# Designs tried in a protein design run: designed miniproteins, single chains, continued (5). Part 38

Each design is a single chain, and the fold is of that chain. pLDDT is the mean over its residues in the fold that is shown.

## One batch from the design tools (miniprotein)

Design m17297
Fold by ESMFold2-Fast:
Structure m17297 (fold): chain A 63 residues (1-63)
Amino acid sequence: SAKAERLAALGLQVGQMAIRNGMSREDAAKIGAEYARALGQKAGDPDAGEMAAKMTRHAVLYG
């Protein structure tokens, strides 16, 4: 969904910043995914947050 894609983009930015700050790709993926998940929960859409977290993890690890 468009909402999950927007949340995933924000999570990806956090993950990329973590990598630039010297974190491993795996740890950066976890932090980015947790951020995207938390945003979805805060917005009252935990399903979009969970989808965004999975998208973020994949993008940070493999993109």
Scores: mean pLDDT 90

Design m17298
Fold by ESMFold2-Fast:
Structure m17298 (fold): chain A 74 residues (1-74)
Amino acid sequence: EASKLIKELLKLATQALQAIFNQDLASAQKYLAQMQATLDKLKATGDVSDDTIKSYEKQLANLKDLYASAQKRL
């Protein structure tokens, strides 16, 4: 279960980054929301270390910062 959630997080991170790069802010917002939901599910399993969870939280935060920067240029 946790392994599948990790794979989904990485896939969504790639999709979010591509959407931000293409200035598709609607898709980027959708993928970031799905990343948050998947990360929340991963935390709920309790099967993953706090350090691993913090690593994924940092990745999501970095993508949200990129998204915010893209929005401000509009």
Scores: mean pLDDT 82

Design m17299
Fold by ESMFold2-Fast:
Parts: sequence; structure tokens; C-alpha cells
Structure m17299 (fold): chain A 81 residues (1-81)
Amino acid sequence: MKEFEEAYEYAKKAIDEAEKVNPELAQRLKRIFDETYELLKKLDPGEVAAILGAIADRIKSSVEQGLKTAEAALKYAKEKL
């Protein structure tokens, strides 16, 4: 699943860059991201890649708001799965 792995790395790299701006929020999001990795792998790769790409793009355009939105989305996904 190259598409999933590329999207995951892209999102994780965006979070790593955001850590320089808001380390507390970025570190919390990174933990949730790692915790949900195995669950995300069980979903449709294309759908997950689209979601991860959208999260990464939002973080790049607005670090603080992007991180908060991504944290809420990933927590929701984790609790539902």
C-alpha cells in the first residue's frame, strides 16, 4: 500500500514541522496518530490517504488550527473504531 504509506509519511512530516510552532499540540497529535496507525491500515487505503493528505495540507496552511482539527478528527476515528 504505497499510497497509504506515502500519505502517512506526508502527514507525519507535516506534524513534525508543526512541532517547531506548537510542540505540545503536535506531540499529542503524534501520539494519537501512532495509536491509530494499525486501525487506519484496516480501512480503505484510498479513503485513508485522502483524509491524511487533507490533514497534512490543513496543518501546512494553518499550523495551530490544522493541528487542533486533526487531533479532533483522529480522536473521533479512534473512538469509533
Scores: mean pLDDT 69

Design m17300
Fold by ESMFold2-Fast:
Structure m17300 (fold): chain A 120 residues (1-120)
Amino acid sequence: MEKLKEELKKLIDEFYKRFSQVFDEALAKAPPELQEELKFLYDTIKKGLDMLKARLDAGEDVIEVADGFISLLRTFIDELERLKARAPPEVQPLLDEMISLAREAIKKFEELRKKARELQ
């Protein structure tokens, strides 16, 4: 389980690093109204990721924490898709990249969750 816990933390950190870079580019191109909504979503995802890492450090089950990540990212994708409908054309590709990164992370978390179940 410790090896899977460290793998999950690494996936979280890698997602956040890549996501933050695309977010900064989107924020720079976004109009002021959209900037406030993007900042709120970024703060929400960051707090959610920090909380889930804290739950892993507290010894919570890897499967339960992975389920929490999948749920958080699915909600985040829905919110990004809603923002995309109102975003200017220059920002839409960056929102699509953020959605793609979240979907990739969900797939990796589902694979890790499957490995954790096979060890039980």
Scores: mean pLDDT 83

Design m17301
Fold by ESMFold2-Fast:
Structure m17301 (fold): chain A 89 residues (1-89)
Amino acid sequence: MGEIEEELKIREEDLENMSGDLELTERMKKRFEETGLHFAPLDRPLTEEEKERLLAFIELQEERLRENNLLSPLIEAALEKRKEEILNS
């Protein structure tokens, strides 16, 4: 089994699944509150369409976290860092 940190490290396809999976979304929100958000490293360059889609998804996730009063400065910074990683891919 992976460590708790590995469970928190997600890929963008996991984020897509979260948009339709409330249980996974709630699990991640709880982890965001405890340790912040860590994404799995990008293992390949993204297309411009993939970048746009992922950025829009991250913005939606930020809004959901804000709605649930879980958007801390630490979590917001982690999401901002991920947006930069996506843009720089």
Scores: mean pLDDT 63

Design m17302
Fold by ESMFold2-Fast:
Structure m17302 (fold): chain A 70 residues (1-70)
Amino acid sequence: SKEIDDKYMGDLTEEIQKIIREQKKKGVAPEDQRKALADLLSKFLAKLKKDPNVSPRVIKLVETMLSQYS
């Protein structure tokens, strides 16, 4: 449903922003930053795939994001 889709995408956006902010504070190398984001996206993607109420379009969007960090 749209409500479920919006909740997951909101949670994902907040977690991505949090990781980016913390990594900048710690001076993490760009390669390690990308790997951390890929790990987060992979875990979120697995979570989304287990929820039958998530639309296939949202799953495809996260898969596309992940491909940019792999």
Scores: mean pLDDT 81

Design m17303
Fold by ESMFold2-Fast:
Structure m17303 (fold): chain A 86 residues (1-86)
Amino acid sequence: SEKEKAIELLKKATKSSDPETAKNAAEALKLIEEGKVEEAIELLRKKAEEGNYGAGYILAQVLKVLGKDEEAKEAYELAKKAALAA
């Protein structure tokens, strides 16, 4: 299922070498496992907007897996802008 693919992606993201990205991935993973998919998306979006480009890339991949292709493109552009500003 799309939810299982998102969970697997987030589990891999918790192994990020960036501690902030790993923490944000773990929090989003917990929310998705609790069935709170929208809350997980909003958490990752907020963290990306706060300058965590890793959260933005994770958000883009999660949205892509969930079939939200346009939102995934927007999240990827947000991640690129955050990375260039860092």
Scores: mean pLDDT 83

Design m17304
Fold by ESMFold2-Fast:
Structure m17304 (fold): chain A 55 residues (1-55)
Amino acid sequence: MSLEEQAEELERQALRYYLQSAHLRDVEHDDAGAAAYEARMQELIAQTHAVVAQL
């Protein structure tokens, strides 16, 4: 897998965590669960930036 493919996969994972966080907050009313998924999303975004910086 290329660095570009790795960045794309990390972006897809970040989006999935974002959508799950929104679902937990808006549908399940689980603010703590939503916050945990948001933290993971931010971690994935940071990893994406690190991969892109290698290009």
Scores: mean pLDDT 81

Design m17305
Fold by ESMFold2-Fast:
Structure m17305 (fold): chain A 110 residues (1-110)
Amino acid sequence: SELEKIVEEILELIRRQVEEGRPVLVPAEVHRRLAELAERAGDAHTAEVFRRASERSMDAVAAAAQLLTLLRQSGRYDLLDEIIARLREIVAGDAEWAEQLDGLIAAIRR
């Protein structure tokens, strides 16, 4: 699916950011594709936020945090939990990144 492709692209950018220890920018097209997907699902608010995100330079971690926050706010807990599980796999070998991810998840779930 288109959502699965976008998730894979963002997760790969996060993997690169974790491995390189520096920000990796998410292409504007990825945010535009997320906006189109949200619009197709009838979530006009989430679509607008992703369209606005496409106008900003966001690194992979910041983009993931934005995506997780929006999925929580729109009640898409199924997608939220799936993405969190896969993020945990990406950082599993790095204690510092795993701790940072746990902090991010705790903040989003509040």
Scores: mean pLDDT 74

Design m17306
Fold by ESMFold2-Fast:
Structure m17306 (fold): chain A 66 residues (1-66)
Amino acid sequence: DEIKKKAVEIAVETLSKYHSKEQVEIAEDIFKDQSVDDIITGVENDTSLPEEVKKETIEKIKEIKK
């Protein structure tokens, strides 16, 4: 699904700024097997991301769901 693929891309792009390559690869594999809502929850629960970055990333994912 294009929406899910784009949600994974947005999440991975954000995570790559705050995580190692290995951590991003693990997260990407997990996200590919999850729903878009679960990907959003994953971003919300990421303690390495600043709150503003979490909000921006989640809003981008929600926007593409339309």
Scores: mean pLDDT 81

Design m17307
Fold by ESMFold2-Fast:
Structure m17307 (fold): chain A 56 residues (1-56)
Amino acid sequence: MRADAPEINRIVNEAYEMAKAGAAPEEIREFLRRRVPEWSDETIDQIIEGLEREVA
């Protein structure tokens, strides 16, 4: 099953909240892999890096 754009935005927002709460990058990676399995590891890593920069 493929996630729609609104669902993807929701998932990314949840990941951002996890990062704000102090979740480890590996926890966020696991969350994203489970919610958007069609994304590549590279895409997920790029999103995590972006979230870490915004939280800092």
Scores: mean pLDDT 76

Design m17308
Fold by ESMFold2-Fast:
Structure m17308 (fold): chain A 92 residues (1-92)
Amino acid sequence: DPLAEKLEAGLKRMANLPFNVSYTPEELKKWEELVAKKEEAQKLLDEFEKKYNGDVSKMTPEELKEYAKAQAQYRDALEAETLLKNYELKTK
């Protein structure tokens, strides 16, 4: 299926996955969800950086809470990525 192969290749590129390793649809879905969470957090962090140039003192208490949540989401996504790669290294 050319469309499925193209989507898999795109996801592997975005998640920096080895192209020579086979993934089940369930494994690819986990990576897709992880990439989506990482991109969502990165977009929010980029918006805060553009608006405040990294100066958290200019943020409202609500914005500071959202900024902290976005930072936590990004860190959690990076940790999950590392754990999933380590799991795959042991099982593949």
Scores: mean pLDDT 75

Design m17309
Fold by ESMFold2-Fast:
Structure m17309 (fold): chain A 58 residues (1-58)
Amino acid sequence: SAAERAAELVRQGRGGLGAVLAGRAGLDKTSAYRAAREGGANEEQARNMGEAAELVRT
């Protein structure tokens, strides 16, 4: 799924690309946040990625 692929990009240290992928795939802030956390991002990083994905989605 897009969430799994975004999480994998976060694990690879490619969180920015993960946020773009999540947003383009239509993941909302909460789903993108969860994917970032599964990928190993901390709370602040995951929150920022959720915000970024929401902006890309719109």
Scores: mean pLDDT 84

Design m17310
Fold by ESMFold2-Fast:
Structure m17310 (fold): chain A 80 residues (1-80)
Amino acid sequence: MEELKKKIDELEKRVDELERAATRLGSPEAIAEVQKAREYIEQARKALEKGDFEKSQKYLDQAEKEIREAVRVLREAAEA
């Protein structure tokens, strides 16, 4: 329980930082990937509140994947 809560809080902070970076660069593609990550984090939190730890972990795995894609897109945008 505590580990999943810490992971959710950590990913939320990371998504907030990426959202600021994407907005500053003006990259709609990066903004979209960041929003997908945020949605998965919300689903993970909701699953955790219902006691569905397996579903919460799967949503966090999806959020991490979207965060990796957002970082990739931001890197590509910064190269322009």
Scores: mean pLDDT 83

Design m17311
Fold by ESMFold2-Fast:
Structure m17311 (fold): chain A 96 residues (1-96)
Amino acid sequence: SKEELLAKKEEFERQVDMVLRLLREGRVSKEGVANAFETMVAELKAYLSPEQQAKLDELVAKFKERLAAAKTDEEVAAVVEEFAKEVNKIVDEEIA
């Protein structure tokens, strides 16, 4: 439902903030970031239409490539922030 998707969006945003905080504190690895986002995305994906699920899958593939290429915690944070922004756009399109 729309209400459930909105609640999951809020949960996703809180989890993104947590991951970014842990990165700033040096308390999460690049692999840990990938694993956390895989779980978060799977939860969001369950509430999306097939069209938006396909967009999210393409975005996840791009995210994994960019994350693998990132060499510093600052680059990892930038990749995470861009991914979160793009995911929120997909969710907003589903809600609209």
Scores: mean pLDDT 84

Design m17312
Fold by ESMFold2-Fast:
Structure m17312 (fold): chain A 97 residues (1-97)
Amino acid sequence: DVEALAREVQALLERTRRELGYEAALQAAEAMLELLGLDTSKAEALANGDFEAVLEAVREALARGWTGEQILAAVEASIDMVRLQLQSEAQRKAALA
């Protein structure tokens, strides 16, 4: 179910925006689109919670041969990468304080 998959992706990005802020959600959306070989100009719409943009990106990824499991794994990996980057920045700030 493409719509169910799109809702899962949107929920992950919305949680990222709520927990880590808009910039983190934008970076995760960009990384996910790059990993899936999609147009990164759509990252802002995904980060802003545009469900139609999420649905289109999911449909395009599936059309390119990605499975639903691979799409979700790409989103999760992108979010994890952003989380690790933010942790590194926090450690650097603490060391310089």
Scores: mean pLDDT 86

Design m17313
Fold by ESMFold2-Fast:
Structure m17313 (fold): chain A 63 residues (1-63)
Amino acid sequence: DEKAEEIAEDAMTAPKERRGESAYEAALRLGVPEEVAERIKEAVEANPDASKEEIKELVKKQL
């Protein structure tokens, strides 16, 4: 849960077009495996209008 919160927060501080990249970088910094971080990036990029809570749920599904 803590990792998902941090990743979602980082994504929300980035412009919409860079939210996926921001989520990916945050996941890697928090020790998430690269394969999982890539899935998180794809999920966030597929949902560009997602809220912070929605992004957090997307991240949790990939963890």
Scores: mean pLDDT 80

Design m17314
Fold by ESMFold2-Fast:
Formats: sequence, C-alpha cells, structure tokens
Structure m17314 (fold): chain A 77 residues (1-77)
Amino acid sequence: SLAAARAAGAELARAAAENPDRTQVLRLPASAGEAELGAALEGIVEAARELGVGLELEVEGGPAGVRSPTTIRVRVA
C-alpha cells in the first residue's frame, strides 16, 4: 500500500539519522509500482525535514521491462 511505502521511507530516514556512519537500505518488491516508490521517497523527504538532517539518497531499479526489486539507499550527508 502507499501508506506502508511512505511509512517504510520515513523509518529508513530515521534509521539513517540514528546511525550517521552507516548506509541504510530499503528494498521494494518487483510488484511495487512508481506510485509506491514515490510514496517511499515522500516518506524519506518528510522525515528528513522533521529531523532537520541532510540525507544522501540513491535509487537502483532493475532493467526496463524486467520485474525486479527497487533498492533505496540513504545516509547522512
């Protein structure tokens, strides 16, 4: 669900803020669409703003046309 994806993104950002020396990783399943990815990214941004931290973000997806998980990595900037 979009709510679950947003919550997962927010939790990823909080984990990164609590562990500034480590990269935190969230994997979205191959069944997750662009809307779920967008919700997770929204959760990350909102939580980062509330915590007052700068985060570096990387997103990796599978090849176009292939069902594969999307990986999101965050760390303190």
Scores: mean pLDDT 78

Design m17315
Fold by ESMFold2-Fast:
Structure m17315 (fold): chain A 66 residues (1-66)
Amino acid sequence: KVEELKEKLKKLIEELRHASATQDPAARVAFAEEKGPEIVKVARELMELLNLTPHELGLLIQELIK
């Protein structure tokens, strides 16, 4: 399950990066409304399962997107 959550978070971050690269403000707002809560949920589940602080979660995200 931890590996699945890491994959899911990585995909969500990649989608966020693609949405942010879009010049369309409506697409960015739609992404934030639809995927924002999911990103928060996945991040929180990873923190609970791995006993990560917010700082450690940030380091994990950096490692995942390298």
Scores: mean pLDDT 75

Design m17316
Fold by ESMFold2-Fast:
Structure m17316 (fold): chain A 59 residues (1-59)
Amino acid sequence: LDRELLEKGLAGLEKSPTVATGKAVGAELIKAGETEVGRAVLASPTGEEARAILREALA
C-alpha cells in the first residue's frame, strides 16, 4: 500500500541490517496496513532476510 514506507524501511535495514531493525520496520508496516509484508519482515531471523523481503516487495 505504501511504497514510500517500504522504501524507508529498506533504507533503515541497509544502514543497520539487524534483527532489531527488522522488527521495528515490520511493526511499522503492520501499523500502516502492510500486514502481509510487515509480518514477514517482523518474523525474519536476520536483517539480510528482512532486506530481501522488502526488495522483493518493491520489485
Scores: mean pLDDT 80

Design m17317
Fold by ESMFold2-Fast:
Structure m17317 (fold): chain A 61 residues (1-61)
Amino acid sequence: SMDAILERLRAWLRAQGVPESLIDAVIAYLRKHGKGASEESLFAFVDGLAASHAAFRARRA
């Protein structure tokens, strides 16, 4: 189900160090606009977001 996919994405984003406020925004966006999207495309989208956040975090560490 979509909810199960979104919960796995939430857990994965949290593991990548993405802030909870950003995770909530991303999950809300995907819940509204991700209807009909494959699990692969949803993960590809959030992978790009997490990579951008990781690059930012690397400068703060």
Scores: mean pLDDT 73

Design m17318
Fold by ESMFold2-Fast:
Order: C-alpha cells, then structure tokens, then sequence
Structure m17318 (fold): chain A 74 residues (1-74)
C-alpha cells in the first residue's frame, strides 16, 4: 500500500481540475496495472460529481476488500 502510493504513477492521478472522465480512465488503468493488488486512489471531491466520486470510491473499496481477503497479495 505504501509503495503503491509512492509509485511515480500515483502522482499522475493527482489532477488539478481535469475532467471526471479522464480521472475515471486513470483509475481503471491503475487497478488493471495493479493486477488485483491493493490500489488506493486520491480523489478530489471538488472535482467529481456525486455519482462519479461514488464510482471511484467503489472501485477503491473493491480493491481493498479483495486485498483484505488475500493479504498475502499485499
């Protein structure tokens, strides 16, 4: 988790005022790149409408729950 957040790719998720669609695309790619490993996304609530923010949080929660079920994958 700590190393995943410190990865250079993590910095690219911190967009300043970019479109919600672009942020969703990055979230999807980061979860795929993690290959099922835990991925924590930093989301700016001010950028996302309610539904888009909820989708990103659901993807993050799903990754956490999957890692929690298989802690050896962390």
Amino acid sequence: LEKALNAPKYEKLLFRGKSVEELEEFAKKKMEEANGKLVVLAANVDVYPGKEAEELLNKQVEAIEKAKANPELL
Scores: mean pLDDT 49

Design m17319
Fold by ESMFold2-Fast:
Structure m17319 (fold): chain A 76 residues (1-76)
Amino acid sequence: SLEREAAVYGTAGGIWLVAGDVYKEMGDLETAREAYENAAELYRKASELDRQSGNTEGAELWDKKAEEARKKAEEV
């Protein structure tokens, strides 16, 4: 289902977000930026899938996470 696919993309986004935080702590800012950009893209895909399935609440949550990841990428 689209909703289940959204959850998979969201989970992948979370993994990349954590990876970005770890690389940032290690001082690898280039890899951290790439990880945060990957997280933002995956969260955006999750949001689109939830919107298509009518899960507006889920889509809004993923949009917020995508924005957070994008801001982290811009701050690195």
Scores: mean pLDDT 90

Design m17320
Fold by ESMFold2-Fast:
Structure m17320 (fold): chain A 97 residues (1-97)
Amino acid sequence: MDLLEKIREAVEKAKSIAEMYREVARLLGFSDEVAERIAKEEEAYEQAVKDGTLPVPAPSEEELKERIILEGLVWHYLRQGLPLDEALARAREEVAK
């Protein structure tokens, strides 16, 4: 529960998509190098969606924040050694509470 609240706070305080991913990765104990790489890759992906390079609907700011919070919890469980399917299931259960 404390981790979910910290992830939510980091996402709400962030001023850019890159900052949201960077701060969440740091909260999960990733190195600064890994956090910066994640931030750049995710920012490039979201920019491609926004610019129409990827033919998927652009999420709202609220949908983006909810997705980043869920992804942060998935990363947390993956770091604990859970397989992707179990990590995703647990993350979804926590955000639904």
Scores: mean pLDDT 77

Design m17321
Fold by ESMFold2-Fast:
Structure m17321 (fold): chain A 104 residues (1-104)
Amino acid sequence: TEAVERALEYWREQAEKLQKWLEENPEASEKEKLEKAREALEEALRKARELGAEAVAELAELLIKGVELALEVVEKGEEYRPEAVAKLRELAPRTQAAIDEIEA
């Protein structure tokens, strides 16, 4: 529980840094914005793993996969969006389980 709270606090700090970068770089490409989001999530994942906050680490891993699918759509074009959405739906039960564990 304390590990979860500390991991979420660090995640919030990474999210605030990302928000500030987005405000300072409004003309950044979708790819650059998604790459920065992935970097922030990877930092949150690293801290969650260090703290043993397994549910927070699982959530970060799932969100990183979501960002990677969004990057794939940007790189390969809109024709890949249906496949990316299908893969995101496959991740939904695991994402919900991780959120439920964090709330407990």
Scores: mean pLDDT 83

Design m17322
Fold by ESMFold2-Fast:
Structure m17322 (fold): chain A 73 residues (1-73)
Amino acid sequence: SAAAEAAIAAGREADRRAFEALRAGDVKTALSHLQAAIAAYERALAAAPDDEAVRRALTFLRGMRDVVERALA
């Protein structure tokens, strides 16, 4: 659906920005972008519940968020 495609595009952009921030050592900015990517992929999954690629991306990003949150503690 157009809604799922738009949400996936938003998630990919946020994910790209998160990795750019991590490469720069900006862990707090990376966490913000990871949270945005997760929210976007959750919207994508709501619009397309059977999208396996979206489910895999969401699982990976949630794991990455947890790693980044531990680095900030």
Scores: mean pLDDT 88

Design m17323
Fold by ESMFold2-Fast:
Structure m17323 (fold): chain A 113 residues (1-113)
Amino acid sequence: TLSKYEKLGVKVLKEFQKVFSNSSLFKTYLEPDSSGKLFPNLPSTKNYSDEQLASHFKTLLQKGKARTTEERAILDLLSAKYKKLSKSTQGVLNFALHNQDVLIGIIKGMRTV
């Protein structure tokens, strides 16, 4: 059974897939691979735990720190389309980025599709 925050992660992923449906970049980097892991085409995150992925996602989104050209492109895409997400999903993401346990739950939920 999914926890409350894992269920929120599933909802976030579904809305991301809907809003970014025309983005091959988003599909390549942020959709779960066949093993259920996020960022299937980022070698640096291939074997990350949920906690490591949450820390990486927080650094990328909250601090705006891109380590690679691909991460910069993801930041630009998310910034351009963030307002197309529902206010509910925006609120969940803002809350999660400031609360590590919530963000870990969101990441776990996103990986259970």
Scores: mean pLDDT 70

Design m17324
Fold by ESMFold2-Fast:
Structure m17324 (fold): chain A 82 residues (1-82)
Amino acid sequence: MAAEKAAETLEKAARKAGMSEEGIKKARDGAYKATLGVLTGDVDLADEGAALIAEGLNEAPSQEAAQAARDELGKIVEPLVE
């Protein structure tokens, strides 16, 4: 499923970036909720997911690491919104 793929992709990117387990979990759960919200038209769910992704990525050790994780998520999500 696209939501599960987005969650797995961001989890792997966050682990590679050296984020904490709490940050990785927030990024993963956020990617799942954001993608599911977009697919179902649930704006509240999409907003919750986006907030969790932002919280998780704020734990990244650098802006480059955070951007790399966003780029990987974008590759999964962009085809779903266009």
Scores: mean pLDDT 73

Design m17325
Fold by ESMFold2-Fast:
Structure m17325 (fold): chain A 77 residues (1-77)
Amino acid sequence: SLEEKKRQLELYKQAMRDNGAENNPVMLVKIAELYYSLGKLKEAKELLTKALDEFQKQGSSRIPEVEKKLKEVEEEL
């Protein structure tokens, strides 16, 4: 439900703050997916952009996955 997604978003945001994981790209993608599912496209784009930057710094194999998600969000804006 919409209310359950909002609850999950607040829990992930709190977990990110409590664990000092504000720059954790995996957590940024999880929160961005929740924003996207709630229609918060600008917030989703901002977090996916940050996640992409962090994955690029790490040389991660997840870069194409995040680029695809970012493109999907940008096509909805």
Scores: mean pLDDT 83

Design m17326
Fold by ESMFold2-Fast:
Order: C-alpha cells, then structure tokens, then sequence
Structure m17326 (fold): chain A 74 residues (1-74)
C-alpha cells in the first residue's frame, strides 16, 4: 500500500538522522499496514545494527531497503 511505502520511507529518514525511536515507530506502522513489504527486513536489521553501534552494517541495510522500495515503484 502507499501508506506502508510512506511509513517505510519515513523509517529510512529517521535511521539516516540517527533517530532510532522515530525509526521504530515508523517501522511498526509499516508492519501493521503491510507485514510482507520486502524492505521491512533490511530496515529492522538496520535498527538492530544501530542499537549495536554497527553504523557500517546499518548503512548497508538502509541502502538495501532503498533498493527494494525503488523496485516496488515499477
């Protein structure tokens, strides 16, 4: 859904700003709207990596999520 895509985009923005709480909120919303959205896996991994202090792994996860969202745009 468009709302799920928008929530996932907001989660990416929050992650890029280091706003971990905002990212979790937007991810939760995206999961409620579309639990099968492919980008959710990488975004959830990005949150976990940031919580662990692994900024490089989080950056790769964010990039993967962006790629998957772009592919869904068709």
Amino acid sequence: SMEALEAAEKAIEALEKGDLEGAKEYLGRAFQLDPHLAALGPLLHAVGHLEAGDEEAARRDIERAKELLRELKE
Scores: mean pLDDT 84

Design m17327
Fold by ESMFold2-Fast:
Structure m17327 (fold): chain A 96 residues (1-96)
Amino acid sequence: AREREIEAITALLERARAAGRTFHFELAADSVADDTPVTVSFVVERDGRRSALTRVVTAAELAAAFEAAAPFEGGRGMAVFLAGLGVTPAELEALL
């Protein structure tokens, strides 16, 4: 069910990177307990301009998303991680 979304997110990330955008993640958490909310921001930068897409997840949900993405590299790994956080292709396209 998620494969088409992962492919769409991967394509959007590859197009954005080709256009000179860079990406990183920022995390903010008060604790490492499994039920502690973690704020995850996917940050897109180009020419000093910055935009972000934010998710609030548990530490356990964040760990599961990282584990799901770990076998993949590059844009696909990032796409699997974003899909694991509930990011849709439409939300990512609006960010880019």
Scores: mean pLDDT 78

Design m17328
Fold by ESMFold2-Fast:
Structure m17328 (fold): chain A 77 residues (1-77)
Amino acid sequence: SLEDIFEELREKIEKAKSREEVREAVEEAREKLLSLGTEEGKEAATFLDHLLSVLDKMSVEEAKEAVLKLVEKFEKY
C-alpha cells in the first residue's frame, strides 16, 4: 500500500549515511509507488521525481529532511 511504501522509505532514510543511500531509497520508493497504478501513487512519485532532480544541490541532512517532510505530508492526506 501507499502507507507501507512510505513507512519503508522513512526507515531507509533514517538509516541513510550518504546522499547516494538517500537517492537509492527514493528511487526504490518511486518505482513501488508507480507500480500501485493509483492516482495517489502517481502524485507521490511526481514529488519524489522533483526531490531526485535537486538531490545533488542538497546536503545529506537537507535531503533527509526533504524526504521526511514529504512522507509526513502524504501520511496526513
Scores: mean pLDDT 81

Design m17329
Fold by ESMFold2-Fast:
Structure m17329 (fold): chain A 70 residues (1-70)
Amino acid sequence: SSKRSREAEEEGRRSIEKNKVLIDAASEAARLMLTGIGEAFEKSKEEGEKIMKEATEKANEVEKKALEEL
């Protein structure tokens, strides 16, 4: 009875160690992916702000020219 409990405990420990390696690898992959997403989001935001500014400046130029022709 005590020998079976120790063998089951050893199998459990090996399973936990294998699962820990997989969890650690998955956690690191998720961390790297989240970092990449954050960087991509910031770049996208900066580009969006630049496009909006350029579009607003062009719209203002078109409006000013239209008003000068009236």
Scores: mean pLDDT 77

Design m17330
Fold by ESMFold2-Fast:
Structure m17330 (fold): chain A 84 residues (1-84)
Amino acid sequence: MKEAHVDVSGKGGLEVYEILKRLAEEGYDKVTLTVDSSSIDSAVEAVERARKELGLEVKIVPAPSTTPEDAERALKRVEEVNAA
């Protein structure tokens, strides 16, 4: 099983999906994405699509944040995506 870790902070959903698609084409089975609070909503849609369309196991983790509130918001979103 091949695993990758990619930082997608500041990236839009289409860009995140393209990264996941490339990794799937290279034979990766599992990807951990690092997202910031500004990119989490876009990344969520891309992750759901990649899981269903590419058969890729994807986990989201929060990037460093400037405030505890930003970190908590990112963690809640990560938990939602990982539970799906």
Scores: mean pLDDT 73

Design m17331
Fold by ESMFold2-Fast:
Structure m17331 (fold): chain A 74 residues (1-74)
Amino acid sequence: SMEEKEKRKENYKNLFKNIHNLTDEQADKAAELYLEILEEVKNRDEFLKRMAERGEPETFEQRILRKFLEAEKV
């Protein structure tokens, strides 16, 4: 839901604000960009699965992307 989306953004905003000592404006922008990247990364996982099915060797970048997606699964 939109309410859960806003809450998730606020959680990342607070995390970035505390870890990187960012201002509220900077942390808000960082959280927004992070969530956008996460959505794109999830879409890329489907592409990587199709490439693996073709028997093509997994590249270093593809391996990092896969591990990043695995880390996001709670």
Scores: mean pLDDT 67

Design m17332
Fold by ESMFold2-Fast:
Structure m17332 (fold): chain A 76 residues (1-76)
Amino acid sequence: STAEFLKKAEKEYKENRQKALSLSEEAREALKKAQEDAEYYTRLAKETFPSMSDEQIQGMLNAASAIEIERALKEL
């Protein structure tokens, strides 16, 4: 039934959340690495997209960085 499915999903969600919280130290190191990579790619992007403003480039890279961080957290 739908109710049984939702109860199972809620249990798995809570367990995954607890696991992610316990790995917060590793996640912080991954975030730092991602930020350092973002700085590198910001410089590269400015060279590649000279017609874009610094604000537009930073917005684009912030979005890309957030996606990579989300993927890393799901892998943990």
Scores: mean pLDDT 65

